# Designed miniproteins, single chains, continued (5): the designs that were tried, part 17

Each design is a single chain, and the fold is of that chain. pLDDT is the mean over its residues in the fold that is shown.

## One batch from the design tools (miniprotein)

Design m16597
Fold by ESMFold2-Fast:
Structure m16597 (fold): chain A 64 residues (1-64)
Amino acid sequence: AKLQAENLLKIGTEIAEKAGRPDLIPKFEEIAKKLEEAMKAGDEDEIKKLLEEYKKLVEEAVAA
């Protein structure tokens, strides 16, 4: 759970940096923090929502 959120943040940050979108890094940090909290709470609906938001943010970064 915690390692998964940390890995998603690392990957998202690297994608944002390579895409020249450092403005997206704080958004990846926010999603990763919320994912860790949702995973700790066992909130399956929130985890699913945050993973979809993460995917959308990655798509936004690579589309540029």
Scores: mean pLDDT 79

Design m16598
Fold by ESMFold2-Fast:
Structure m16598 (fold): chain A 61 residues (1-61)
Amino acid sequence: MDEETLENLKYGLRVVARRLGLPDEEIEALLKSIKTIQDAVDELRRLGAPLAAEDVAAVRA
């Protein structure tokens, strides 16, 4: 169950990073550094992604 949530967060990170213009190599390195749900959430916040309450709830549901 936690694995599916983590993969969904990694997918969101990939989409946000691509939208910000990060090269694929940097995106892959970023995703490899993410090992927990908390790491993924912290990285989304670091990138300045607007974490809507509904997005956080959907990931945690």
Scores: mean pLDDT 69

Design m16599
Fold by ESMFold2-Fast:
Structure m16599 (fold): chain A 67 residues (1-67)
Amino acid sequence: MSETGRRLLIGLLMKEFGLSREQAEEIVRIGEENKDWSDEELAKIIKEKFGLSDEQALKAAEAVKKL
């Protein structure tokens, strides 16, 4: 992922889900390290770590997989 694309996604996650920069960066990292995982598997980890709803966690997982 480019630095610009990464920063844009971090900003989007912060704005849309009310996450801190550190939380948004961690979500992007999880997606980059686990790009072969299903959206459901990524959403489960995101929900567990950050307390997002099922819908929010799934949307975040989908967003990180598009990059």
Scores: mean pLDDT 78

Design m16600
Fold by ESMFold2-Fast:
Structure m16600 (fold): chain A 66 residues (1-66)
Amino acid sequence: MEAAEALKERLEELGTFEKELIEFYKELVEEMIEKTSKDPSLTEKLSEEAAKKLEEKLKELKEKKE
């Protein structure tokens, strides 16, 4: 329990950046699953788009911190 609490506190201190990134990642994964379930033939295209969006989000968060 103490180890989990210490990790949570450290994550909270590292903070908002990681939380926003994790939330964005979960959103991307859910979007991919939903779209892939509707049209599996688009899996490759959706995977490439998701990777590109994740990279853009990382750059955007880095620039905003500046």
Scores: mean pLDDT 69

Design m16601
Fold by ESMFold2-Fast:
Structure m16601 (fold): chain A 69 residues (1-69)
Amino acid sequence: KAEEYLRKGAEYAKEGDFEKAAEYLEKALKAIDESDVDARSLAERGAKYAKEGDGERAAKYAEAALKEL
C-alpha cells in the first residue's frame, strides 16, 4: 500500500537511514496511482531529499504525499 510505504519512508528518514528512506519512497512512488499527480510529485521530491541525506525534508514531503492520498 502506498500509505504504508510513505509512512516507512518518513520513519527511516527521521532515523537517518537515508538508503531505506529512499527505497520505501521509491516503492511508494510506484504504488501511487499515476493520476494522483500531486501525491506522486511530493513522493518523488521526498525520495530526492532522502538520497541527498536531507531526512527532515524527505519526511516532510512523504507526510505531505500521505495527505494528498
Scores: mean pLDDT 83

Design m16602
Fold by ESMFold2-Fast:
Structure m16602 (fold): chain A 81 residues (1-81)
Amino acid sequence: MSPAELAERLRALAEEGLAALDASDLPPELKAAARELAEAYRRAAELLAAGREEEARALLREAEARLRGPLEAAARAAGLL
């Protein structure tokens, strides 16, 4: 997958994710954590579009590591885990 293709996919995922969150009745804590992840995907897409692939990959890894715990905690508090 080229950086341009990956950037387009990440942008689409972020936009679809944010739209789904806005339409959902999920608890605010879970929405906040999921929105932060969608924003990380958007930022990574911008870095990829600028040709900064390694920075985009590092940002995604950091976001996954940082948000995994908060997302699991929010989902558990919401009764989804």
Scores: mean pLDDT 73

Design m16603
Fold by ESMFold2-Fast:
Structure m16603 (fold): chain A 60 residues (1-60)
Amino acid sequence: MQVLVLNFPTREEAEEFAKKLKAMDKRIKVSVSGNTVTLTSNLSVETLIGLVLRVIGDEL
């Protein structure tokens, strides 16, 4: 089981991120507390990071 904790500048950004991530892969349990998003899943760390980067839009 993998757990990732992500901090966002605002609660709105955290909620939008959580919504998009849930739409991409329903195996990820997403919890939002203020501007912090906690991801819990049995997916590999590489898979979780890949999904996170895809949602954020890594074009840099």
Scores: mean pLDDT 76

Design m16604
Fold by ESMFold2-Fast:
Structure m16604 (fold): chain A 64 residues (1-64)
Amino acid sequence: MEAEKEKKREEAERLEREGLRAYAQGDYATAARLFREASKLYEEVDPEKARRLERAAQQAEALA
């Protein structure tokens, strides 16, 4: 990947990890926000991952 896209991917991965931690702790509202944020960043570098995180955000929001 180009350096710019790699930076986007690293940031998206960080947000995804934070979302997973929030989800594991039962903070579904925070998890949903973080998953949506990561999904937007992934749209340019990994559209499949972006779609998965959008579904994860919807699931977390339903549990919030």
Scores: mean pLDDT 83

Design m16605
Fold by ESMFold2-Fast:
Formats: C-alpha cells, structure tokens, sequence
Structure m16605 (fold): chain A 85 residues (1-85)
C-alpha cells in the first residue's frame, strides 16, 4: 500500500516509468483490475517514448488470465516478446 502511494506521487511528478511499477505492485497484491489499468497507462506512455513493451504485454496477459478473461489474455500474450509457452 505505501509502495503504491509512493508510485502514485511519482506519476503526479511526471515519472512515467512508475506506471509499470505501480501495475506490478497491484498485480502482486492480487488487485488485477487496477494492475490492468496502470499497465495500460504504462503501455501508452512507453509507446510514445519508444521503449520495449514485452514485459507490459506479458503482465497484461497474466492479469486478464487471473480475472478469467482468457480470450483477452491470449491476445496480450501474443503481443509479448518471448511469447506464451
């Protein structure tokens, strides 16, 4: 919880890299809907900065899978570099 508050404050300060970290923090806490929200924000910012998105795609797939949304999970895994097993 304190880690999440810290990351939210960094986001307010324009630290776009904190969106990915915040998404992972929510994922580790089992808050998969919030994880998806922040991972999508990380994807949007990362796309504008030209950074590699493989890890973001992977965790989006894992979060959708944890929510039982298997069709969406498959789509995100297909986008991830290194792919699904």
Amino acid sequence: EEEIKRLEEKIKQGHYGSYYALGLAYFKQGKYEEAIEYLKKALDIGKSKGVEMGAVYYYLGKAYEKLGKYEEAKEWFAKAKGGPP
Scores: mean pLDDT 72

Design m16606
Fold by ESMFold2-Fast:
Structure m16606 (fold): chain A 85 residues (1-85)
Amino acid sequence: SAWEEDKRRVAEEAREIAEEYEAKEELSPSEITALLIEAAMAAEAGDLRGAARLLEIAARYAEKHGDLDLAKKLRELARELEEKA
């Protein structure tokens, strides 16, 4: 049960980050938002390695656009999923 709760929590957190950065409309290109939604969907489906890879790609896009705080947050989520996969 805790495992299913953790998957939902990470998926919800990824969606919340996507919504927050869409609302800001600064340095968050549509590619990051799309990757976060795909990562949330993968996590919900139980594809934890796929979700982690999508989060890592999103983090690289965030770094290229100067959002180092977002990149750090996304890498931490990716590590949580990889540790549980």
Scores: mean pLDDT 74

Design m16607
Fold by ESMFold2-Fast:
Parts: sequence; structure tokens; C-alpha cells
Structure m16607 (fold): chain A 78 residues (1-78)
Amino acid sequence: LLEEGKQAIAKGDYEKAVELYEKYLAENPNNAEAWENLGLAYDELGKTEKAIEYYEKALALDPNNLLARGMLEILRKE
């Protein structure tokens, strides 16, 4: 699931990435990278509020996540 989600993002299949990461995170809720990638997938789909929510979850689990921090700063300006 985690690797399949990464492959979906790499192919630009963000809807599939959402499905795969949500399934992964239901069993593995403490994986900051998976929350980050779920946020990225929602951001690419134009779902800004969902992207913010999931980047915040990633940052809560890993406060040093530079990508989640940077994306939150950008998205919260909108």
C-alpha cells in the first residue's frame, strides 16, 4: 500500500494515491510520510482544505518535516 501509493503519485494518479494512502493510514496512523503524501495528493487534486488537514497531521507526527511545514505556510495564505 505505501509503495503503491508512492507509485500512484509518481504517475500523477492522485485519486488512486488518496485511496491507497487512506487505506494504509487506517492501519498505520503514525506514519508522518504517508500523511504528507496524502496531503500532497489532495493538494494536486485542488482540495486545499483536505491538503492542509493532512499536512498538519504529518507535521504533528514529525515537527521537522520541512515539506509539510512549507506547504502549510503556502496553503494557509490562500
Scores: mean pLDDT 81

Design m16608
Fold by ESMFold2-Fast:
Structure m16608 (fold): chain A 92 residues (1-92)
Amino acid sequence: ATEEERRASVLASVRSLVEDIEREARRAGVTDEEERLRLVAEALERQAATLRAIPDPAELLAEALEEAARLLREEGLKPEEAVERVEERLRA
């Protein structure tokens, strides 16, 4: 795979995971936006930790997930905004 294909695949995985976690939080009836953002960040952090525990982890994906989680926790960005920020970093 080319570097561009690899970055596109990583970004698609991050976006899909964020969307799935956000959807599950909404289904669980979490109405507080700050609580939903914390749940999404925690799930992204757990997924990143799982990937890093593999002997040959997808390091770029783990770093992207960790950055998205940081943006949600520390800057209070909405999940889609966090994904867009990670996309900008991967394109740079």
Scores: mean pLDDT 77

Design m16609
Fold by ESMFold2-Fast:
Structure m16609 (fold): chain A 65 residues (1-65)
Amino acid sequence: SEEAIEQALHWAELVGRDPEEVRKRIEELVAQGVPPEEAVRRVLAEHAPDRETFLAARPHLPAPP
């Protein structure tokens, strides 16, 4: 679970998002009873529309966790 959060923060840094903002959102969901892995998935899905455009410009970027 902590590993999934760390991978999400690394992804955020690679795509130019604020890792602390991503961490805060994940922590808010976990505090509401969402499992860490599901919290990570939900936060990443919130950025899905921007992710497709970003990846089209950077074909060598690794996939998000």
Scores: mean pLDDT 68

Design m16610
Fold by ESMFold2-Fast:
Structure m16610 (fold): chain A 56 residues (1-56)
Amino acid sequence: GLRAEAEELLERAKKLRRKAEELAKKSSPEDQFEAGILEGIALILEGVANLLLKKA
């Protein structure tokens, strides 16, 4: 159902945020850029999950 799908998206977003935080600690420009991309993807997944939860 929509709720279960939303919960899966939120778990994936949490994992991406954790990876982004680890990359951000490495201080290289490449790692900082990668961290920004992963954070952006996590925000999109969270947004979609919130829309699904509102419909459920």
Scores: mean pLDDT 84

Design m16611
Fold by ESMFold2-Fast:
Structure m16611 (fold): chain A 70 residues (1-70)
Amino acid sequence: DLAARLRAEGEAALEELRRLAAEGREEEAAELARRMAEMLRGLAEQAEAAGDLELAAAAREVAERLEALA
């Protein structure tokens, strides 16, 4: 399940970004979060166009959480 895998990888990425921010590397964490969110927004649009609503929803969910870190 691509949606489940994306959610799991998203959680791992969010934990890593939070760790970077906690180490005082907030600017770097924010920049990485923005890039990842942008890529995931594109993935969500492509998934929705392909009819994969579960993947689109997962990608948007992870993108929104990454945007919150930026």
Scores: mean pLDDT 86

Design m16612
Fold by ESMFold2-Fast:
Structure m16612 (fold): chain A 69 residues (1-69)
Amino acid sequence: MDLVTVKLPEDVPVEPLKELVASFGGRVISIDEETHTIDAAVPREKTLDFVQAIKERFPEAEITVSGYL
C-alpha cells in the first residue's frame, strides 16, 4: 500500500474524504482535524485513480504520496 497525505482547505469537512479513501479500498491511518489533514493507506494499483478523484472533488487539496506502508 502507498501512504497518501491529503491536506484539505479549512472550510472543507474531513468526512467526505474518509468515505473516498474507503471507496478505493484504502484505510485511514490518522486524522488531524485542526489542519484538515488525513494520512491514508491506499492500494498501490489504486493510488493514481485516488489522487485524480481527490483533485476532481477537492481541487484546492494538497496531496503527497510517500512510499510503501
Scores: mean pLDDT 80

Design m16613
Fold by ESMFold2-Fast:
Structure m16613 (fold): chain A 53 residues (1-53)
Amino acid sequence: SKEDIMKVVKETLRQVGDILDEYLKTGDEEAMDKKLEEVHKEYKERIASIEKS
């Protein structure tokens, strides 16, 4: 549903924000890139799952 999609979008935006905040504290670009890749992968899987429902 549109509500389920919006929930995933909002949760993903929060996760990205948290990752960027951690980068600003640590300066660890490699850790940031790895975490962003995992969040993007999970986002694609969650959206695909909802669209097939």
Scores: mean pLDDT 85

Design m16614
Fold by ESMFold2-Fast:
Structure m16614 (fold): chain A 71 residues (1-71)
Amino acid sequence: DLGFKELEEKIKKAKELLEKYKETGDKKYAEEALKILEELLELAKRSGTKELIEEIEKLIKEFKEEIKKIE
């Protein structure tokens, strides 16, 4: 099971990477952020709540929309 602390740390890191992407336009930050969220989504599908799955899916959608605005 994905620990609550690890979940919080991963989401925080993904958000920090998205902010770096917005500031720099460097695709590597966007790619790393999406990879973290997609890995969390797979873990949430195995052992997470519906609320957690929905939150991560929403974050992935928001990240993809932000990336699309620059690309």
Scores: mean pLDDT 79

Design m16615
Fold by ESMFold2-Fast:
Structure m16615 (fold): chain A 85 residues (1-85)
Amino acid sequence: MPKFVQNNLTELDAYLAKNPNEKLTEKSLYAALSSVLSYASLGQYPVVTSKEKFEQVLENVKEDGPKGAVELVEEVEKRLRPLVK
């Protein structure tokens, strides 16, 4: 998946419509989700590839992060999680 497509739901939906066979690993999923949080926080939080580290980043964003970042990452996860095989 191209870098930054996941940061905009309209662009993500357009990309997935053109790439119906897109597949992700668990590592690629958490990298994409944490990239959304990193982008929304202007790089304050790191890109991570594990569930445990992602959950730690998500908790930090919920406490001190930008408004709407949690809702955005939840919408991105709804789109990307079905692609993990």
Scores: mean pLDDT 77

Design m16616
Fold by ESMFold2-Fast:
Structure m16616 (fold): chain A 58 residues (1-58)
Amino acid sequence: MEELEEKRREIARLIGEIIRRIGDELQYILDNKLPEEEAKERAEEVNKENLERLKAFE
């Protein structure tokens, strides 16, 4: 086992969380039939959140 293995596990978990978050947001957009512009704004927000989570590794 190595420190690298732990980091890989953390990254894998983060990717899983990101995918789940994207899935939830996509479902919300579809369920509410949001206007195109609003859907884009929400997608941008999710992308910002995902970038912040990636920054958490530093």
Scores: mean pLDDT 75

Design m16617
Fold by ESMFold2-Fast:
Structure m16617 (fold): chain A 72 residues (1-72)
Amino acid sequence: MEEAERYYELALKKLEEGDRQSAAVNAANAALLYFQAGDYERAREIVREMGEKLGLSEEAIEAVFASLKAHA
């Protein structure tokens, strides 16, 4: 949980700095860790929130979440 929150906080910081690539990577790491911990709701929230902030379509956000399920 602590490591997942650290990645989420870093993702928000990178997004604020305009580093969209690092924001996406850190958000994906946070979501993956929550998914592996069984917190599927929090993982989904992070993917949706950061995907929207990064300008992803709903289809792209769903594809990312499906990939996390396959990887975790």
Scores: mean pLDDT 81

Design m16618
Fold by ESMFold2-Fast:
Structure m16618 (fold): chain A 61 residues (1-61)
Amino acid sequence: MTPQDRLIGAQLTVQGMKAYKDGDYEKAAELYEKASEHFRKAGDLHSADTAEENSKKAKKL
């Protein structure tokens, strides 16, 4: 269990949402992908799956 990884994942998700709103889909995809990895390390599989799905959606734009 790594509380720091969960916090980093949340921070990266917020940054990814901002990049997405700014139209920077490549950066948004990268940030969501990093968030997914941190959530996975924290054992938060639901948040990891959500971040991965958001990354895939951004990559298609």
Scores: mean pLDDT 82

Design m16619
Fold by ESMFold2-Fast:
Structure m16619 (fold): chain A 98 residues (1-98)
Amino acid sequence: MEIEKAIEKILKENPNNADAYITLGRIYLEKGDYEKAVEYFKKAIEVDPNNADAYLLLGEAYRKMGDYEKAIEAFEKALKVDPNNPYAKRLLEEVKKR
């Protein structure tokens, strides 16, 4: 929770910092709060729509929630942003097999 306050201060100074939103999303993802993780990854995408990592992490959050349809959509968007991303390709293939 202390690190969350530090990142909130960074966002207060730089509200267009996509990396800060990604870091908050990762913290909530690790805590198992997948709904909050989704909210922060969506904020990162609003700030930087070309951030492939934000789409990858959004897909991972949806996958952990069991929402494979939304996970596929997020991974496909990550691959459109970065067509050579091997993680996006692998994660999309793994989710489609289920």
Scores: mean pLDDT 80

Design m16620
Fold by ESMFold2-Fast:
Structure m16620 (fold): chain A 80 residues (1-80)
Amino acid sequence: SLKEKLQRLIELVKNATSKEDMERVIAELEELRKESKDPLVQKMLDSIIETIRKYIEEGDIENAKKVAIAGLKSLLKLLD
């Protein structure tokens, strides 16, 4: 389910320690975006992806992780 995939992604983000780990998270988010048919979910995922990319480009892995976790948790609440 979408909720299970989001929970798995939160775990991947929590365990991320490198830019490469966060790039894997982005790849999973892009796949999730392609699977989603809900325009609101797609817009939220696009926003999360863009913000993570910005922090990774700046070398700020900790803020990339914080934004990813916050965004994914918000998306989980939306699905409840």
Scores: mean pLDDT 86

Design m16621
Fold by ESMFold2-Fast:
Structure m16621 (fold): chain A 90 residues (1-90)
Amino acid sequence: MSLEKKLEIAELEVEAFRALLEGKLEEAEELYEKALKLAEEAGDEELAKRLKERYEEAKEAYENGDIPKLFGLLLDALGDLLDLEMELAK
């Protein structure tokens, strides 16, 4: 998979978690499904699995009102996005 596609997937994951923090569950689901579809279409099973696991954890945090946990997951996703952006800048 191209670095540009990895960046797009990471951006979608960040936007999904931000949507959950804003209480926009339907928007978050749409953004997550787009990210997952891109990873699956690229054949990146490891990335697809990670996206599923982190989104399930984020959704549970959202449903339980665990805002600190959800914010931590957003920071983790932002870290991944920044790492990819720095790699692209080389």
Scores: mean pLDDT 85

Design m16622
Fold by ESMFold2-Fast:
Structure m16622 (fold): chain A 107 residues (1-107)
Amino acid sequence: SMEEKMEEIRERTLAGLRFAVRQWARTGDRAAGLRGVDASLMEFVGLAAEAFKLSEEQVKRLRERAEEIAARTHEELARARTEEEMLAVGERAVEELEKEVKEIYEE
């Protein structure tokens, strides 16, 4: 079902985001952390495109929205003081991507 596919995509994306955030918190390597966050958000786009059989135009729109979400996520991560705050930022980014997929898929 759509709900089951979205849950699998969410769990995989969150695993990657949590890994990147925890590595950044442990090492202080902001550049590597941000690249890991971006990679996880872009993997979400790829997984959603395959799972929901999105058209090339739908994938393009989803990628553009994901890039906007990534930019805001970078700004929020820069303001985060704790690992818990950073993880919450990542979870919000995934929730926004889920909403964008639903809107695009329901067109």
Scores: mean pLDDT 87

Design m16623
Fold by ESMFold2-Fast:
Structure m16623 (fold): chain A 78 residues (1-78)
Amino acid sequence: DVEERIEELEKEIAELKEQAKKATSPEEAFELLRKLQKKYFELALLYRQAGDDERADEVLKQMQEESQELLKKIGELL
C-alpha cells in the first residue's frame, strides 16, 4: 500500500531529524545526512509513482533545505 509506505517514510524522516538535532560529532551528522537524503529520495519517488509531481518536488526542496541545515551543523562541529 503506497499510502502506508508514505506514512512509514514520513515517520522515519521525523525520527532521523530528531537524531540530527542531537548529533555531537561531524561523523554522526554526516551519517544522518546520508540516511535522511535516502529516505527523502524514496518518498519523492513514491509521490512521482502516484502521479503527484508537485508533492515530489516539495519533498526534494525540503531535502535540500534539511541538507543545508545539517551541513551547517557539521561545519560548526569541525
Scores: mean pLDDT 85

Design m16624
Fold by ESMFold2-Fast:
Structure m16624 (fold): chain A 55 residues (1-55)
Amino acid sequence: SATAEAGRLAREAVAAIEAGDLAAARRYQEKAMAAGNPLISAVAAAEVARVEAEA
């Protein structure tokens, strides 16, 4: 569940970045980092940060 949750939040963050809503993307990143599995949350946060840097 925590892995699936982190993945969902990361995808929502990517969608928000594509829509130009960077504040919402950062909120989703925070939620992903707070998910129960810290390693999976860290990976999701890194993916969001990479997409953000490339935008």
Scores: mean pLDDT 66

Design m16625
Fold by ESMFold2-Fast:
Structure m16625 (fold): chain A 71 residues (1-71)
Amino acid sequence: MEISKEDLERLIEAAKARGVSLEDLLTDSPENEELKRLLAQLFGLPVSDKLTEEMREAVKKAVEEAKKRGL
């Protein structure tokens, strides 16, 4: 669950492509389901119909890291 710069860049790119903010990635809205699937795949997590605790933690850490870097 360590986030590299490349992983952060891919996360930002995916969010921009869908017109969502990094903070929105912490929500469980239907509009963010596609982004959460991409994040799960990026972190090697199993994709499921629901946002798992592992997926939520990975997204949270990625968002926090991006904010600390001013991305």
Scores: mean pLDDT 62

Design m16626
Fold by ESMFold2-Fast:
Structure m16626 (fold): chain A 63 residues (1-63)
Amino acid sequence: SHMEEERARRSIAGVEDWLKKKTDELTKLGKEGSPEVKKEMDKKIDEAKDIADKAIKAMEART
């Protein structure tokens, strides 16, 4: 339905916005921290990207 398509588009945009904000936040923490903190933040960014990719694919599969 049109409502389901609009909801899916908003949900995908929400995940993309979340990923951008999360990546920006983690990147800033990594720059301010020790090399060990940067490595941990880089790993969390990769995990966030994987979560976002899976979420977007799941939402696309429902349309």
Scores: mean pLDDT 79

Design m16627
Fold by ESMFold2-Fast:
Structure m16627 (fold): chain A 55 residues (1-55)
Amino acid sequence: GEAEIERARALAAESTDPGLAAAMAALARDFETHPFPAEVARAMLDRLLAAYGVA
């Protein structure tokens, strides 16, 4: 949903890890072009944050 796109964009802009920033930018684009249910989009965000040791 819109909230998950905004969160991914914010994380892309604010992340100091260039790998995480690039991954979040790609995820935001995926959410815009292939919308997922909000629960799935949130799970994808949380999983990516966990993979980079942020969550």
Scores: mean pLDDT 79

Design m16628
Fold by ESMFold2-Fast:
Structure m16628 (fold): chain A 99 residues (1-99)
Amino acid sequence: SKVEEYLKEIDKIIEELRKALKNAKSPMERIQIETDYAVKIDKIVKELKKLGVPDETIREIYERAAEAGNAVMQLKLAVDYVVEKREAGKSVEEILADI
């Protein structure tokens, strides 16, 4: 399926991201890699969303990129977590205790 093709491309992109970050020689080069790969992942995620892929599967893709060391994806997940907990009625104090 087209979904399986995109998920396979995500697997390839995340492995390329890991290798690129391991070989980064400066903080600026690292930021460039993180932003370039965030854009690549977001483009495929938008196509997956059009195909009706569940939000849970999209979150797993972002989590995998964050675990690979992508600081942009780590920040996105932290923001998404805070928003979700606030919408669920958690106080700022409760959220800060969990991070």
Scores: mean pLDDT 86

Design m16629
Fold by ESMFold2-Fast:
Structure m16629 (fold): chain A 55 residues (1-55)
Amino acid sequence: KRLSPEELYERIKKELLEEGFSEETADKIAETIVKLLEEEPESLLSQQILEIAES
């Protein structure tokens, strides 16, 4: 059930595009979130982001 960084990036980007963000903005945000999750996987923020992305 846990997504790989690549899968998480694509899922976040898709959600942002569906919300009306531009492709460039969605790409930047998704990349930033994935990097945060890789660098600080045990932080409360990282856990909340993963829970939202997986639901």
Scores: mean pLDDT 73

Design m16630
Fold by ESMFold2-Fast:
Structure m16630 (fold): chain A 70 residues (1-70)
Amino acid sequence: AQPGPLQPGTIVRVSLNGTITTATVLSGTLIESAGRLRLRNGSIQLDDGTIITTGTPDIDIEILDILRAG
């Protein structure tokens, strides 16, 4: 994945504080920091409908891979 805006509907593999899961991007920008890709100013939706925002305390949203573009 390359740094930049993520298309809404993009399906990603994410690490949420070390737990790996699949999520749908609702909004946000992919940034690179210390060799890792992170979501900035955005949100993801998990398979159960839970929405996690980049403003959620103590949660780091790391993007591991893009599985399907939106």
Scores: mean pLDDT 79

Design m16631
Fold by ESMFold2-Fast:
Structure m16631 (fold): chain A 78 residues (1-78)
Amino acid sequence: MAEEYEEKGKQAREVDKDAKKAALYYGKAAEEYLSQGDLEKAAEVLRKLADLYEDDLGDKETAALLRAQAERLEALAS
């Protein structure tokens, strides 16, 4: 379930300190929320993934793209 991937992503980031593993799980969580039509939760996870790319991986370009995608999903959910 999407919530399981989100929790695994959080554990990978906060406990394991494995940014690549955290990115993989947050990506899987966002994909599952999108498949379920939960645009609000998908956007929330994409923002967490963007923060990870910017803060932990130093990839500001990927972070900006993920935030733009989250903003589009939030607009569709409104």
Scores: mean pLDDT 86

Design m16632
Fold by ESMFold2-Fast:
Structure m16632 (fold): chain A 60 residues (1-60)
Amino acid sequence: MLGLYRAVKDFTATGPAQLSFKKGDLLEVLKEYPDGMLLARNLKTGETGLVGRDLVERVE
C-alpha cells in the first residue's frame, strides 16, 4: 500500500537515482516496484528518489 514511511537508518545516496535520508525521516512512498524498490519523497528535504524497502517502515 502506498503511504507514509519512516527511515529506520541513515542512508547517503551513491547514485543519481537514489534518495538520501536520516534515521527517523518521513518518506512519502509514491510507487512500489516488484524488486522491492520504492519511489519516495523525503518530507524533510523535498527530494525524490529510489529507496530500498528494507530501509523503511510503514507509519500507521
Scores: mean pLDDT 80

Design m16633
Fold by ESMFold2-Fast:
Structure m16633 (fold): chain A 59 residues (1-59)
Amino acid sequence: PLSELGRELLEAEIELAMALMKLSLAEMFPEKTSEEEKEELRKRIEELERRVEELRARL
């Protein structure tokens, strides 16, 4: 079984992958997503990248 930290890392990595995929789709189909929504998504990705690095450092 995964440790609590390992589970949180896996969840954060999945969230990051999903957010990156959403941003890629938004860039390919700009008419489907506002610039403000893309800005929010970029900020979310930055936060998730920091979280993943922090969690990896603790493993």
Scores: mean pLDDT 81

Design m16634
Fold by ESMFold2-Fast:
Structure m16634 (fold): chain A 63 residues (1-63)
Amino acid sequence: APIVHPSPVEANAALAQAALEVYRGEVSQEEAAKKYNVPKSSISRAVRVIELGLADSAERRAA
């Protein structure tokens, strides 16, 4: 159990950055996982969340 204190902001930031780079097509999921040292499955899940959020934005002009 790695969480004993407040959530690690670095881990959250790394996941978000990795997911954004993968979503933009700048890197593959494996490249991002290696670069940010996060599981590829976590990145895949985060990318899906970004896609869902962007789908909302596509419906509404960059709110």
Scores: mean pLDDT 67

Design m16635
Fold by ESMFold2-Fast:
Structure m16635 (fold): chain A 78 residues (1-78)
Amino acid sequence: MDLERRLEEIRRLLEEARRLREEGRYEEARRLAERARELARELLERTPGEEVHRFAEEAIREAEEILEETRRREEEER
């Protein structure tokens, strides 16, 4: 596995999740954000390096923010 490729994958998932949330596609946004969080957590647990760990922790936080805002908006639209 190329580390750069994995970082790009996580960034892409987060970007796409934000886009889907903006479009009101909450179920899809939640699924992609959850996947990004899982991949970032995998990096944190299995990849050494302070920069990688900082990236992973930030990505996890961003994914959790997307998940919480998505849940909030779903609740408000009901």
Scores: mean pLDDT 82

